# Designs tried in a protein design run: designed miniproteins, single chains. Part 78

Each design is a single chain, and the fold is of that chain. pLDDT is the mean over its residues in the fold that is shown.

## One batch from the design tools (miniprotein)

Design m2711
Fold by ESMFold2-Fast:
Structure m2711 (fold): chain A 98 residues (1-98)
Amino acid sequence: GNLDLSSLSEEKRALVTEFVERWIALFKSLHPDEELTLEKILNLDEEEYLKLSRDAQLLVATLLSALHSLSELPVEQLAAAVEAALAHIEQAVENALS
């Protein structure tokens, strides 16, 4: 990927990291055969990205796009956006278990 989280403030980086970790946890619960981790997503080079399945590539591209958008938000708006995303994740888990 082309996103450098180390360039973000500590507050923004913590919120963005929490968001990604929650998304990865949900993805693993629904797709246990996929080998995606936060560490892999944050440190993907071009060769590693191209080795991923098409579904994993799409997820990574979507997450990186979301991370870029979130990194542009002020901290106050970023916190609210993360909370809203986490609430939707919780609802998705409940629905999947039904």
Scores: mean pLDDT 66

Design m2712
Fold by ESMFold2-Fast:
Structure m2712 (fold): chain A 93 residues (1-93)
Amino acid sequence: DADVAAGLARLEASAAKSPDAEAAAKLVEAARAAAEGRYREAIEHLLEAAKLLIEAHPEYREEIMEGFRTVLEEIAAEAGLEEEARRALEELE
């Protein structure tokens, strides 16, 4: 899905500008998993990346959460993984 790819690319660009190399690596793995149709793994990598970014930049928590919510909702719509996406968002709370 082009929207998922665009969302992931924006998050990856944001992570690459920080000292958060681990978060950037998780976003790359999420993009790869999504491109290969492995949406459950993509959600798992996105959740890990979001946790790392929020821990590093708590002042941007709401902005980070909004970006990840958008991508997770696109994955849920594409793959029918609404429950998995919701659980990932709850884990970030």
Scores: mean pLDDT 75

Design m2713
Fold by ESMFold2-Fast:
Structure m2713 (fold): chain A 72 residues (1-72)
Amino acid sequence: GPMTLAQIARELRDRYLAGEISEEELRERLLAAGFSEEQAENHVRLARLEKEGLSVEEAERRLVQEHLDRNR
């Protein structure tokens, strides 16, 4: 069957982390897969944090905190 959006996002971030695609290409491929611009930017931010050495869980916690801080 077709890949889920979560599986597509995980595969694309892994390719970015492996140096196979650029950040711009990651964003473009997420948008082409059907993510909104906000969702694509969130996945790009997660990928940046993962590239800096954060675990997926740590990156997700950081993104949630950044979202809360922006909506104060």
Scores: mean pLDDT 84

Design m2714
Fold by ESMFold2-Fast:
Structure m2714 (fold): chain A 71 residues (1-71)
Amino acid sequence: AYDESTLPREYYGVAALVEEDETGAYLVKEIKMERVSNEQEAIDKAKELEKEIRDTKGEKTIYVPASVWVP
């Protein structure tokens, strides 16, 4: 069997702007995502994208530092 450590992994830095609607449901207003080479770069990129959204929109953001995809 292939060891997961030998498989190529894809990492994404993700940041999302979310707002609670009148019914209490969360509405995703904006998503920023960029593919990166490793988990640390995904964390760094997610923080960069979160700051960009905060500076532009002045609202709270949620960020997900990494998503790992295995073929």
Scores: mean pLDDT 64

Design m2715
Fold by ESMFold2-Fast:
Structure m2715 (fold): chain A 91 residues (1-91)
Amino acid sequence: MGIAAINVVKDGKILESIYESETFEDLEKMGKEMIDYYKDADSFELRLSGETEEEREKLRELAEKLGEYARSLGAKSVSVGDLSVKVEMEP
């Protein structure tokens, strides 16, 4: 694929960026690892980006999967938008 990215955002700042050019499976794994890392924060947002329409469609599916993963970890609230996953964790 082309380059796809997940940016971890808090208070308008990018805390972490993940870039993947090989597979969406690797990007999903890395996204879940970021949720695991940031789950002790009060809130964060994952913003996904892709260069093509096909990549954006797969990233929309990935956003849903990442949102479900955050819910499985006991997130207080999860809002999945267009290429965005907003997570609020218990402090």
Scores: mean pLDDT 78

Design m2716
Fold by ESMFold2-Fast:
Structure m2716 (fold): chain A 68 residues (1-68)
Amino acid sequence: SPAEEFVRRLEEAIRAGASPAELVALARELADRHPDDATIRGAAEAMEAHVDSPEFLRWMVRELRRGV
């Protein structure tokens, strides 16, 4: 599903050492590919709102995994 790919790619980016800004940029790119997916769009907006909180971003991606 788009949601599974969204979470998987963010998890891969975190493992590769992506910065908060890089994670937000990736989330926005993935949301642009699935403009009708409200879950992905909402997640990308939440990540952008928390770009200053790297621990929150990592925690959120782990929690999103539980929903897919």
Scores: mean pLDDT 84

Design m2717
Fold by ESMFold2-Fast:
Structure m2717 (fold): chain A 99 residues (1-99)
Amino acid sequence: SLEELKKLIEENEEYLLKAIKTLLEEHAKTGEVNFTVEIDGKEVTVEVPEEEITPENLLYAIVEAVLEVLFGRELSEEEKEELVPYAYELLLPKLIAGE
């Protein structure tokens, strides 16, 4: 259920913060918006459509990519609409604060 997946996000907050920071650092280093990084033995691929390249859309794409790795599968449309904004709002304050 979506509530169980939200709980899984909350329980893995430290992993998600580490993964997102790693992907943001790779983007900052390379300038790439389509790239793959290995985190804890898992490949995380970030892809932003050329027509949608904004800092916000990049961060949403990063959050989506790390959630798919955490769940071990691609997100459904419903899961993307509910869980990506949920994780974004949960994690963004901690990313900004450097915690």
Scores: mean pLDDT 81

Design m2718
Fold by ESMFold2-Fast:
Structure m2718 (fold): chain A 92 residues (1-92)
Amino acid sequence: SHMKKLEEERNKKIEFELDVLEALLLIQATVDGDREKADEIRRFVKDVLEMIKKNEPLEKIIEYTRKKLEELGFPESVIEDVIKNIEEIYKI
């Protein structure tokens, strides 16, 4: 149906934007040779994707994002940029 196609197109765009965010976080973290940190970043992005697909409240996703990126040692400037990016992805 038309509605199902719109949902599939929305999901594909969300997945693409989060794949880009994942790539940027992996570059920012300089994870060359740090497999465990890279795996944690990938799990974080996968968790955010699932929360968006389940229509979790934006505030909950932002809280989770802040907590996880702080645990991964990202600076506040990067955390704020990621949160803004997630807010825009959530609007898709």
Scores: mean pLDDT 82

Design m2719
Fold by ESMFold2-Fast:
Structure m2719 (fold): chain A 77 residues (1-77)
Amino acid sequence: MRDNIRRIVDLFDRLRDQPTNDRMRTIVDEGDRLGIPRYAAISIFGAYQSGFSRDTVIDLGMDIIQNGPSYVYPLTD
């Protein structure tokens, strides 16, 4: 799973100049193909767009997949 999340995060870099809706669709479709739920794909994409590091985004994706769609990653002290 972690390697599949890395592949999705690598797509964020390639698609950075595309409109948000087009990027979201491509990421969700590729994520679904790799077994990543839509809610997790959307959440990690949002974190990446917010400027979090690649490693942080991957860890967030793992946490969301392991704990389910109601999980919120604690990014504040």
Scores: mean pLDDT 73

Design m2720
Fold by ESMFold2-Fast:
Order: structure tokens, then sequence, then C-alpha cells
Structure m2720 (fold): chain A 67 residues (1-67)
């Protein structure tokens, strides 16, 4: 799934501390994701904006399980 690959890319960016790439990836996900998953993507964006890397990783893993 292209969507799964995009989430994996965001997760990789978060893990290596590349906040700019992670944010760009989440913005792209918001454009293409099913409506039901958009609240979870928004929660991941909020966690990254707060600097809560662990929370962002948990949310991205949950998102991957739903795709």
Amino acid sequence: SLLKQQVEGVLFAVRRGDRATAKAGLDRLMEVAPEELKPLIQEAKTALDAGDVDRAIEILRELMEKL
C-alpha cells in the first residue's frame, strides 16, 4: 500500500529526528488518507508539534495497523 509506505517514511523521519520531513509527510497523509484516519493523523501532528516523539511513534504504529 502506498499509504502504508508514506506512514513508514514519516515514522523513519520521526525516529531520526527529522521533524521537517515528518511534518511534510503528515501533511501529505492528510490529503490522501481515508476520512476515518484523519483524526489519528492530526493527533500525530499535534504530538510532533509538542515534541512528544514517543507519543507520535505510538500513533504512527497504530495508524500502520489500521492500513
Scores: mean pLDDT 85

Design m2721
Fold by ESMFold2-Fast:
Structure m2721 (fold): chain A 73 residues (1-73)
Amino acid sequence: SMIDEEFKRRQRIREKLVEMGKAILEKEGKDPSKYTQQQLFDIYLQHLEAELAKLTPEERQAKIDEFYKELLD
């Protein structure tokens, strides 16, 4: 059903963000298995916020739009 497809889409997005958080920790030489899924998600969001803070408002909006397009594919 449409509801089941939306639920699956949201789960896939969350899974991708968690995997991105794991990649950040691995790049920093840390063990992702020591972290919860919520902590991995939060790590990715904090990293994204720090990167966006370096950009102009126009660059920030463009990067956010591109990010959401990639997540929804």
Scores: mean pLDDT 78

Design m2722
Fold by ESMFold2-Fast:
Formats: structure tokens, sequence, C-alpha cells
Structure m2722 (fold): chain A 94 residues (1-94)
């Protein structure tokens, strides 16, 4: 979905972030972001960890992110391509 792509672009660009940070930057409610993060965790694309009272969200692994990317329609792949190549995959595709 569009919201899932926006969250993935943000995490690929900026690394681990909490729900409040993602919601503020994307102009979404925390409940909307939380719902989509749960779906991404269920798919194994995003993982979470505790940092004190904060729950942080990050891309689970470059391998899982690549598998997800390859499963997307061509138009959605083109949207994520610059962030994947710049942030995660350039270091892993040599």
Amino acid sequence: SETELEILEYLLRHGARDVAEIAEELGLSQSTVSRHLKKLIEKGIVTSYKDGDRTMYEIASPFTALEYYESLPPEEQERLRPYLEGALFVKNFK
C-alpha cells in the first residue's frame, strides 16, 4: 500500500525510528503508522526493539527488504529503488 511504501522509504532513509517520529514526518496519525508497522512486522520486513519506554522500528535485514522489493509491482519498485541502492543495498550487491 501507499502508506507501507512511505514508511519503508522513511526507515531506509533515516534508520530506526519510533511511531511518533514516523507519524510526524509523514503527516499521519500514530494509530495509522502503528497499524501499518504491525503488517510490515508480520511480513518480516520490519522489526521492533525496546529502547527504554520507546519502541523502535527498523528494516529487519537487507535480505528481507530485497525479497519484499522483488515482490512489488514495477511502479512500486521504481519508487523504492533510489533509497534501497543509496541506503542498504549498494554495500551488499558487489
Scores: mean pLDDT 74

Design m2723
Fold by ESMFold2-Fast:
Structure m2723 (fold): chain A 71 residues (1-71)
Amino acid sequence: SMAERREAARTGAQALADASRKGTLTPETLLQVGDYMKYLGDEETGAIFEEAARQSQEAAAALLEERAAAL
């Protein structure tokens, strides 16, 4: 059902965001995978990854700042 799909999408986004904060997946990787999934036509899965990355936006910004400082 649509309600079950929406619940699964929310749970998936939260699980991915939690994995990102634990260091299993970087926010940058989540954004790249989300973009790739949307490119392949899987907009639903792409949106889940982008939402997870958005929840980890602070960590993504910090990583970009560290990489810029290393240049």
Scores: mean pLDDT 70

Design m2724
Fold by ESMFold2-Fast:
Structure m2724 (fold): chain A 74 residues (1-74)
Amino acid sequence: SDVDEVEALVEEFKALFEEHRASLGRSVAQYAEEAVEQAEKMLEEVKKDPSKAKEALETLRKMKEVFLDLLREE
């Protein structure tokens, strides 16, 4: 389901952050922490209202692309 995909993507964000935590610069670490917090909030909202899952997935995919781009520079 779309809800399961949101949960999987949030877990992927958390795993990426933990994997790279020790090597991240301050600005990238701050973005990553804020992105994980936003992703967790989106998951909570999607669990309350599953109709929001598709929109959350699109937002999370964009956030992941930004995170990966920042990770390449650090």
Scores: mean pLDDT 78

Design m2725
Fold by ESMFold2-Fast:
Order: structure tokens, then C-alpha cells, then sequence
Structure m2725 (fold): chain A 100 residues (1-100)
């Protein structure tokens, strides 16, 4: 159902945001090497890319299930904006630590 697809999208978003927050805490709590910071930055980027791909697949399923395309696009824009904001916060923190 459309509601089940929406719940899967919400769950995927929240799980990804939680993992990005865990990366942020790891960077804040530890004196990590530039190599370790680079690895976290890459893992976070890969996670956001993979989540975006999975969200797009769920969005396609929602459209096929009869959800209006415009509503799906608004939902996707909202979710991608949240991911981008959290990724940017982590990236800024890593950049700050690398300039130390």
C-alpha cells in the first residue's frame, strides 16, 4: 500500500540520519587521524548515496501504487534535504578537525 511504502521511506531516512549522527559523535568524541576522518567522510557519502538510490526506488513504487507524482516529488525533496543537511553538518565538522 501507499502508506506502507511511505513508512518504509520514513524508516530508511531515520535509520540513515541516526547512522550519520553516530559518525558525527565519533568525530566529536575522538582525536581521529586524517586517514580515519577521510574514511568516515567516504563511508557517510556512500551511505547517503545508497539511501538516496533506495528512496528513489521506493518513490517509483509509490507512483506505481497510485500516489500523485507531485506529492512523491515533494516528499522526496523533503527527505533528500534532511539527508543533505545532516551530511553537510558532518562534512563541516570533519573539515574543521582536518584543519586542526
Amino acid sequence: SIEEIKKEMEKLLEETLKKLEEYKKKVEENDLSPEELGKIAQEARDLVVETSIQLEKLAEQAIKAGMPKEEVEELMNKYLAKLREKEEELAKLIDEKLKK
Scores: mean pLDDT 88

Design m2726
Fold by ESMFold2-Fast:
Structure m2726 (fold): chain A 80 residues (1-80)
Amino acid sequence: SMAKTVVIVSIATENEEFFEEVKKEAEEANKGAELIYIHLKGGSVDEAKEKAREKAEEERKKGKEVINIDATEKGEELDK
């Protein structure tokens, strides 16, 4: 149990199956952490990252350690 750790996953994709896979991988890799997903269906990667940044600042102000992961169907990976 890591109540002080938050993992924020930003994803811009129209592929619901890909989003489901990303969620499963994030849960397996970060057992015990709080997971927050920012999903834009057909939206901008930059917009998703901006929302993730705002959420990360909010959680850090609460004294939590925050990890941001950017996952997009095309051209980006599930790593930072």
Scores: mean pLDDT 72

Design m2727
Fold by ESMFold2-Fast:
Structure m2727 (fold): chain A 74 residues (1-74)
Amino acid sequence: SSAELERLKANARAAAEVLAAFAAAESDPQIRALLEQMRGLAERVVAAETLEEARAYWAELQRLHAEYMARLRA
């Protein structure tokens, strides 16, 4: 639905801002690169024209976020 697409884009805009701040503060270049990749996916969600496209990019962002969290726990 259009409401679901707008909600997902709003969540992605917030995520992009947080990820940009984390990347700017990150000293590990590999972790910083991962945060920048996640930010790029969030920006793709914001730019998506359909709910299906937005969901696909958001799913990829969630996968990378899980990898990021796993690295922090190791």
Scores: mean pLDDT 88

Design m2728
Fold by ESMFold2-Fast:
Structure m2728 (fold): chain A 77 residues (1-77)
Amino acid sequence: AERLRENAIRLAKAGLEYLDQGKYDQAAEIFEEASRYARLAGDTKAAELFEKASQYARDGNREEAKKLAEEAIKVLE
């Protein structure tokens, strides 16, 4: 269980790095992967936050994508 949460957090942090680089499609893909690991870990709230972060990243809304991804990481910690 902890390994799945650790993977979700690791992926989310990588997604945040892609956002900082302006690589929105890559960030969105990584957040979708983080969402899947969060669901497997049993954390539906974190998974939904990552799904929303992915959607905002695809829309080019860096600010909202970052906020939601950071909130999801906080939920998993």
Scores: mean pLDDT 86

Design m2729
Fold by ESMFold2-Fast:
Structure m2729 (fold): chain A 81 residues (1-81)
Amino acid sequence: MEDAKYFIELGEEFEKEKDYASAGAQYYRAYLLTGDKELAEKAIEAFEKYLKEHPNAEGVKKLLAELYEKLGKYEEAEKVR
């Protein structure tokens, strides 16, 4: 729980700095520790914001696709690959 809180707070700080790739990664890590789908949604939103400005960011596209797969959203995962 405490480790997840650290990553959530770190993600919020990256969002304030508009570093959406880092924000998304921290929320994704928090999701993996907790299973909290709200954290998965925050990670998706952050990655989508980053990809609007950086559409060829392969690392972020891969993380977003993996996150959609973990949520059972296989069609969405294929669309971002």
Scores: mean pLDDT 83

Design m2730
Fold by ESMFold2-Fast:
Structure m2730 (fold): chain A 71 residues (1-71)
Amino acid sequence: MEAQVEEALARIPGLLEELYENGEKEMAGLEADESAAWRPIVEEILASDRETALELLRRALEQRRALVLAK
């Protein structure tokens, strides 16, 4: 579950590169595979510069790691 989510987030740097190159194709794939939970994150990432998108992604990973450690 959390490990699967981390694996999905680890895919996002590669998906961001593909999204910027292929656009909607990978966005549609993420929505189909990752469901509504990921859509606002991906939309915010796409609305930002790549550097900001990567920072946002790192924060998402840090937040979930903090939750795992606090558990």
Scores: mean pLDDT 53

Design m2731
Fold by ESMFold2-Fast:
Structure m2731 (fold): chain A 110 residues (1-110)
Amino acid sequence: KTFQEIYDEAVKRAKERGPKEVAREALKHAQKGIDYAKQGNYSEAAQEFLEAAAYARWAADVGSPEIAELMRKAAVAFYNAALAALSGNTQEAIDYAKVAIEYLEKAIEL
């Protein structure tokens, strides 16, 4: 799947939900991505991280400016986690995902 296809599917599910609820959905996908990466299932890990990036990007598009900035940073970090997973770099994928999770948590607490 392309990121655009993943984003379009995420928008379909997220369009009636608030940005903080969508950020919580991104968190679930991020945690699954980390679990798959630890198992060496890089394809599934990358897909989960791209799903998390898509939800974070949607939350950025519809959130307040403060939430949008945090969500844009989270989306970029999740995208980098997916690229690291596709390259077989387990630790790099987990490290990027953790950075993205910190941005999600900050946005949810606003």
Scores: mean pLDDT 86

Design m2732
Fold by ESMFold2-Fast:
Structure m2732 (fold): chain A 114 residues (1-114)
Amino acid sequence: MLEEAEELVKEGKRALELGKEYLKKGDIAGAAANVALAKKAAYQALGELEGEEAMKEYAKKIKEIDEETAEIVKLIQEDEEKGRKKVEEMLKEAEKLLEEAQKKLEEAKKKAEE
């Protein structure tokens, strides 16, 4: 649980960094894939930290991210600028989720030290 959550937060942060770099390079599809991975990793980490019922709710959120990412990829092919804006929105959401996962992880570590 705690070790799995740590690895997921680390994976999410790396995916977020890659997403930002792909966005800067103009690879909007590559950015979308990496930002989606970051957001999913954050929800998986929160599920590991918050328990079984939370895992079920976050599994629904992960499915929604997969559907949203597929629509963004289609949008990029039809209107790259609109696709880019959607990726930028998802990137901001991923950053906030990873910050919350990091806070929950630090709280869990403190409780484990008691």
Scores: mean pLDDT 85

Design m2733
Fold by ESMFold2-Fast:
Structure m2733 (fold): chain A 99 residues (1-99)
Amino acid sequence: SEKKELEKKKKEILEKVDKYIEEQRPEFLKPEVQAALKELQSSLSQEELRILQVILSEKIIKEVLGMSLEEVAEIVEGEEAKEQAEKALKEAEEYLKKK
């Protein structure tokens, strides 16, 4: 029964994320948004882009699912993915504290 509950929760998470992506697609396709994203990508280092992606992922996941990135990573991919998400978030937080 626990495996069925976990699979159901994983499916619900993926469906909510897919729906959010589809609903936001028209916004991301706006010329002004595309121009801003292109400028951001060209002005930031690879490290800064990685940190930004981690922070944005955490914010989006919290807004869409009401869960942390770490919790979603554990449910979808397991304990190792949770540990990787925790490490990425800690590195992002430490990077922001230096600015």
Scores: mean pLDDT 78

Design m2734
Fold by ESMFold2-Fast:
Structure m2734 (fold): chain A 71 residues (1-71)
Amino acid sequence: MATVLGGVPDPEAGALTPEQAARIAEVSRLVADALEGKMTLEEFRKRARELGFDEETIQNLIDAVEFHRKQ
């Protein structure tokens, strides 16, 4: 079976610390502001970098915002 015992698998690492949860809550607010046109994608990118998100995560979030803005 695909069961692991002895290590913390990456999916279980999603049980975030309060600090990581707070960062996710903040980026969620930034996504909402960007979707409503209250923030440019460039400002969103800068803010997400300031929150300590990596470049890949930031790009994925920008792509999601752009996709939803088309609607």
Scores: mean pLDDT 70

Design m2735
Fold by ESMFold2-Fast:
Structure m2735 (fold): chain A 93 residues (1-93)
Amino acid sequence: LSEEQQKEVDLAVIEIGAAVGLVTAKREGNDELSAAYERALDAIQAFIDNPTEENAQKAIEALREGAEVAEKLGDEDSARLFRRMQEIVEKLL
């Protein structure tokens, strides 16, 4: 894949990951986790729409905060997902 194609794939993967996490947290009635995924999804979508350093940093921060919420709640799968998505955004800077 070209660098541009890999970036588009990586962005699609994190957007899908955040969206799936949000739907799952809402279905489980986990308000704190669903709010964290909602913030992350909003920040990821803003970064996709306008790929500035400022939007990347906002996405990184939302994903970091999401991981901390998931860790506090004992949701290791969500914590790993947030950390994985954070790593992907950081590589795109």
Scores: mean pLDDT 86

Design m2736
Fold by ESMFold2-Fast:
Structure m2736 (fold): chain A 84 residues (1-84)
Amino acid sequence: GDSLRDLADRLASQAQALLEQLRRAIANGDEVTAARLRLELEITLGLLGIVIGVAKVAGDEETAEYGRQLQDQLQRDLAALQSQ
């Protein structure tokens, strides 16, 4: 439903903020902060996965698909940073 979509949007916004912080930590050579931000991103992506699962069980296919698209994009962005 709309509430699950709002939660997916909020989690995606949080993940984008963490990705920006991670880029800065990497640029500054702050390996400890970068490692912590990667863990926080993994937790945020896990929560987005739970939202997708709940939407699917509720029969909200539109929200589930929207969440998958957000998760896929965020995973690609994170993987690009990890391969550096």
Scores: mean pLDDT 87

Design m2737
Fold by ESMFold2-Fast:
Structure m2737 (fold): chain A 70 residues (1-70)
Amino acid sequence: MEEALELARKALSHAIRGDTEKAVKYAREASELATNPEAQKAFREAADHAERGDVEGAVKNLSRAVELLL
């Protein structure tokens, strides 16, 4: 859980900077480590938004995933 949260923070940082490639990478890694199915889904949706260049959608879904891990 702690490691998934750290990866989520990295994904968020990169997404906010417009680095969608690294946002996708870290969001996918966080999805693999998260044990909460809702958080896993939120990370997958964040990665999908980042792949499409939708920074706003990526940030919103990453923030939701972080809330679900806390």
Scores: mean pLDDT 81

Design m2738
Fold by ESMFold2-Fast:
Structure m2738 (fold): chain A 85 residues (1-85)
Amino acid sequence: MKTPLELFLELLDALYNEEPDEVIRKLLDELRKEVSKLPSDDPLAQAIRAGLDAAEQGLRQGLSHQDILSATLDAYITTMWKSMG
C-alpha cells in the first residue's frame, strides 16, 4: 500500500515527465483521499495538502506541467519549513 509521501513523489514525477492531464488528475484524487486519513496537525499532511491545493489551482489556470510542478514544490517546501524549528 503506497504512503501519502510515495503518492506525492509519483505526482511530482508525473508532472516532471509531462504525463497526460487525466493521469495527473487521477494522482491528485488518489493522493487527496490518502492524505485525508492523516491527522490535521501532521506537518507532512499539511505540506502535502498545500502542494495539492497549488497543483489543483495550476491545472484550473491552465499552467504548464513545469509551472504546476514548481508551484506544488514551493507550496510543499514552504509549508514544511514553517513547521520546522
Scores: mean pLDDT 84

Design m2739
Fold by ESMFold2-Fast:
Structure m2739 (fold): chain A 63 residues (1-63)
Amino acid sequence: TRELLDRAGLRLTELLERLRELEKNKDYKGMAKVLDEIGAVLAEVGGELGEEARKLIEEYRKK
């Protein structure tokens, strides 16, 4: 599972960089999409952690 964690870490780093750029541009819809992708990565790695992330993403999508 170390390779899984390493891949997830790299993907999360890329997604967090995109999230930062979208935040600078105030593209909140784009941010919601990136948060969906982050939630998917976390669900793959952490089960319970991914479930919490999914709930937070849905809360952001409502707004």
Scores: mean pLDDT 72

Design m2740
Fold by ESMFold2-Fast:
Structure m2740 (fold): chain A 69 residues (1-69)
Amino acid sequence: EELQKLEEERKARFDREVSLGVRQIKAAVELTVERNRLRRGEDVETAQKRIEELNAEMDRINAEVEALR
């Protein structure tokens, strides 16, 4: 009974960690794309705003990772 519940809790934590990792990778890829747009001078204002939004998202993900500890 308790052992089964602990296994379910471990799986839920693992699934959440995987989900957070996927979000981190997506944000990192998007940041790279927007930084390359800034380097090319294309849509600079839009790219800068998106970089700020992505940095805020990374901060939120890092806070959620810390909360899992």
Scores: mean pLDDT 80

Design m2741
Fold by ESMFold2-Fast:
Structure m2741 (fold): chain A 68 residues (1-68)
Amino acid sequence: MSAALEEAARAAREATRRLQELSKTEPKSRVEEAAKRVAEELGKLPGVRGAEAEVLGPGQARVTLTVE
C-alpha cells in the first residue's frame, strides 16, 4: 500500500473515533456538522477520490474512503 493511502486510512480511523466521542456528548446538529467537515477534509487527501462520514447513533460512526 502506498504511504499516502496508509496515512488516509489512519486519518479515517482517527476521525471515526472522534465522531464516536462527539456523538456521546454533543448535540446532533454539532455532530452532523463535524461529520461533514471530516468528509471534506479527508476528500482532500492525496490518493482519495471521495470520502463519506456518517453518525449512526451515540458512540457509533462510520467513515468511508474511496481511493484510487
Scores: mean pLDDT 79

Design m2742
Fold by ESMFold2-Fast:
Structure m2742 (fold): chain A 75 residues (1-75)
Amino acid sequence: DEELKKIYEELLREAYRKLAENVPDPEVSEAYAALAKGEKASAPELSEELEEALRPFLEELEKEIKEKFEEALKK
């Protein structure tokens, strides 16, 4: 379903925007901001320390995406 794919892509862009706003690394933040705008960019490589620091935020973000996607599926 093309509509379902569009919803998922929109949720991913929103997630990237939130990551860009909350990541303390300016280079990684800029990469996520580019992805949020739909620019052709590769996902940034995270250092072990940065990945661990972001883990609680990523976990919450994944939960939010899942909940919104499930809600869209029920409509």
Scores: mean pLDDT 72

Design m2743
Fold by ESMFold2-Fast:
Structure m2743 (fold): chain A 73 residues (1-73)
Amino acid sequence: PPPPPLVTTENVDPDWPPEEQRREVERLKREYEAAGHTVTVIEELPPEETRRALDRLIARAPGRGVLLRVPRP
């Protein structure tokens, strides 16, 4: 199998209602945290801010970081 990524990024479907988006974020966060991952939830940010968030997550939890990206309403 390929080596695990330094960080995992999950995108929530922007076409879903806000309630469904929140439910999916909560589900993914619980599942990943239960598996020993460090989860960071962000709204859609400019690329530079997203890169900094990813860099910090990789530094704090290499191989265990998960970034959940939620569409901005």
Scores: mean pLDDT 73

Design m2744
Fold by ESMFold2-Fast:
Structure m2744 (fold): chain A 71 residues (1-71)
Amino acid sequence: SHMAQIAATVARGDAEAAEHRALAEKYKDNPALYTAHQVRAVGAETEKWLAEHGDEIRARADAEAQRLLAS
């Protein structure tokens, strides 16, 4: 079902974001690894958010993620 697909995507996004944030913290003194894991965490959070809010807000979420990645 559509709800089951959303739930699965949200669960995966949460798990991936948490894993990458933990790895970013572990490697906080390595700028390359820290940045790589932060980028992947934001990507996972964006995927989750897109699943929850649908197509109409996808463009807004993507733009916001890109602005955060540029910061």
Scores: mean pLDDT 83

Design m2745
Fold by ESMFold2-Fast:
Structure m2745 (fold): chain A 70 residues (1-70)
Amino acid sequence: MDAKLKKNGKLSLKMADLIKRLVEKYNLSEAEAMRLAIEATKVLSDAIQDGLSEEEAIKLVEEKMLELVS
């Protein structure tokens, strides 16, 4: 199941890109950026563990990040 490992790498890159965009858009501090990264990792991990698709997992991460910065 090599495809599963490849998908996990792609999800991590999408998550990193999302966090970078939010940091730039909302002018977040280093501490706030680190908090977003930790929370995003938890949400992503939980969503994947619950059997959600890649698209659903990223959507949940995005929604949670927006709640934390809004």
Scores: mean pLDDT 73

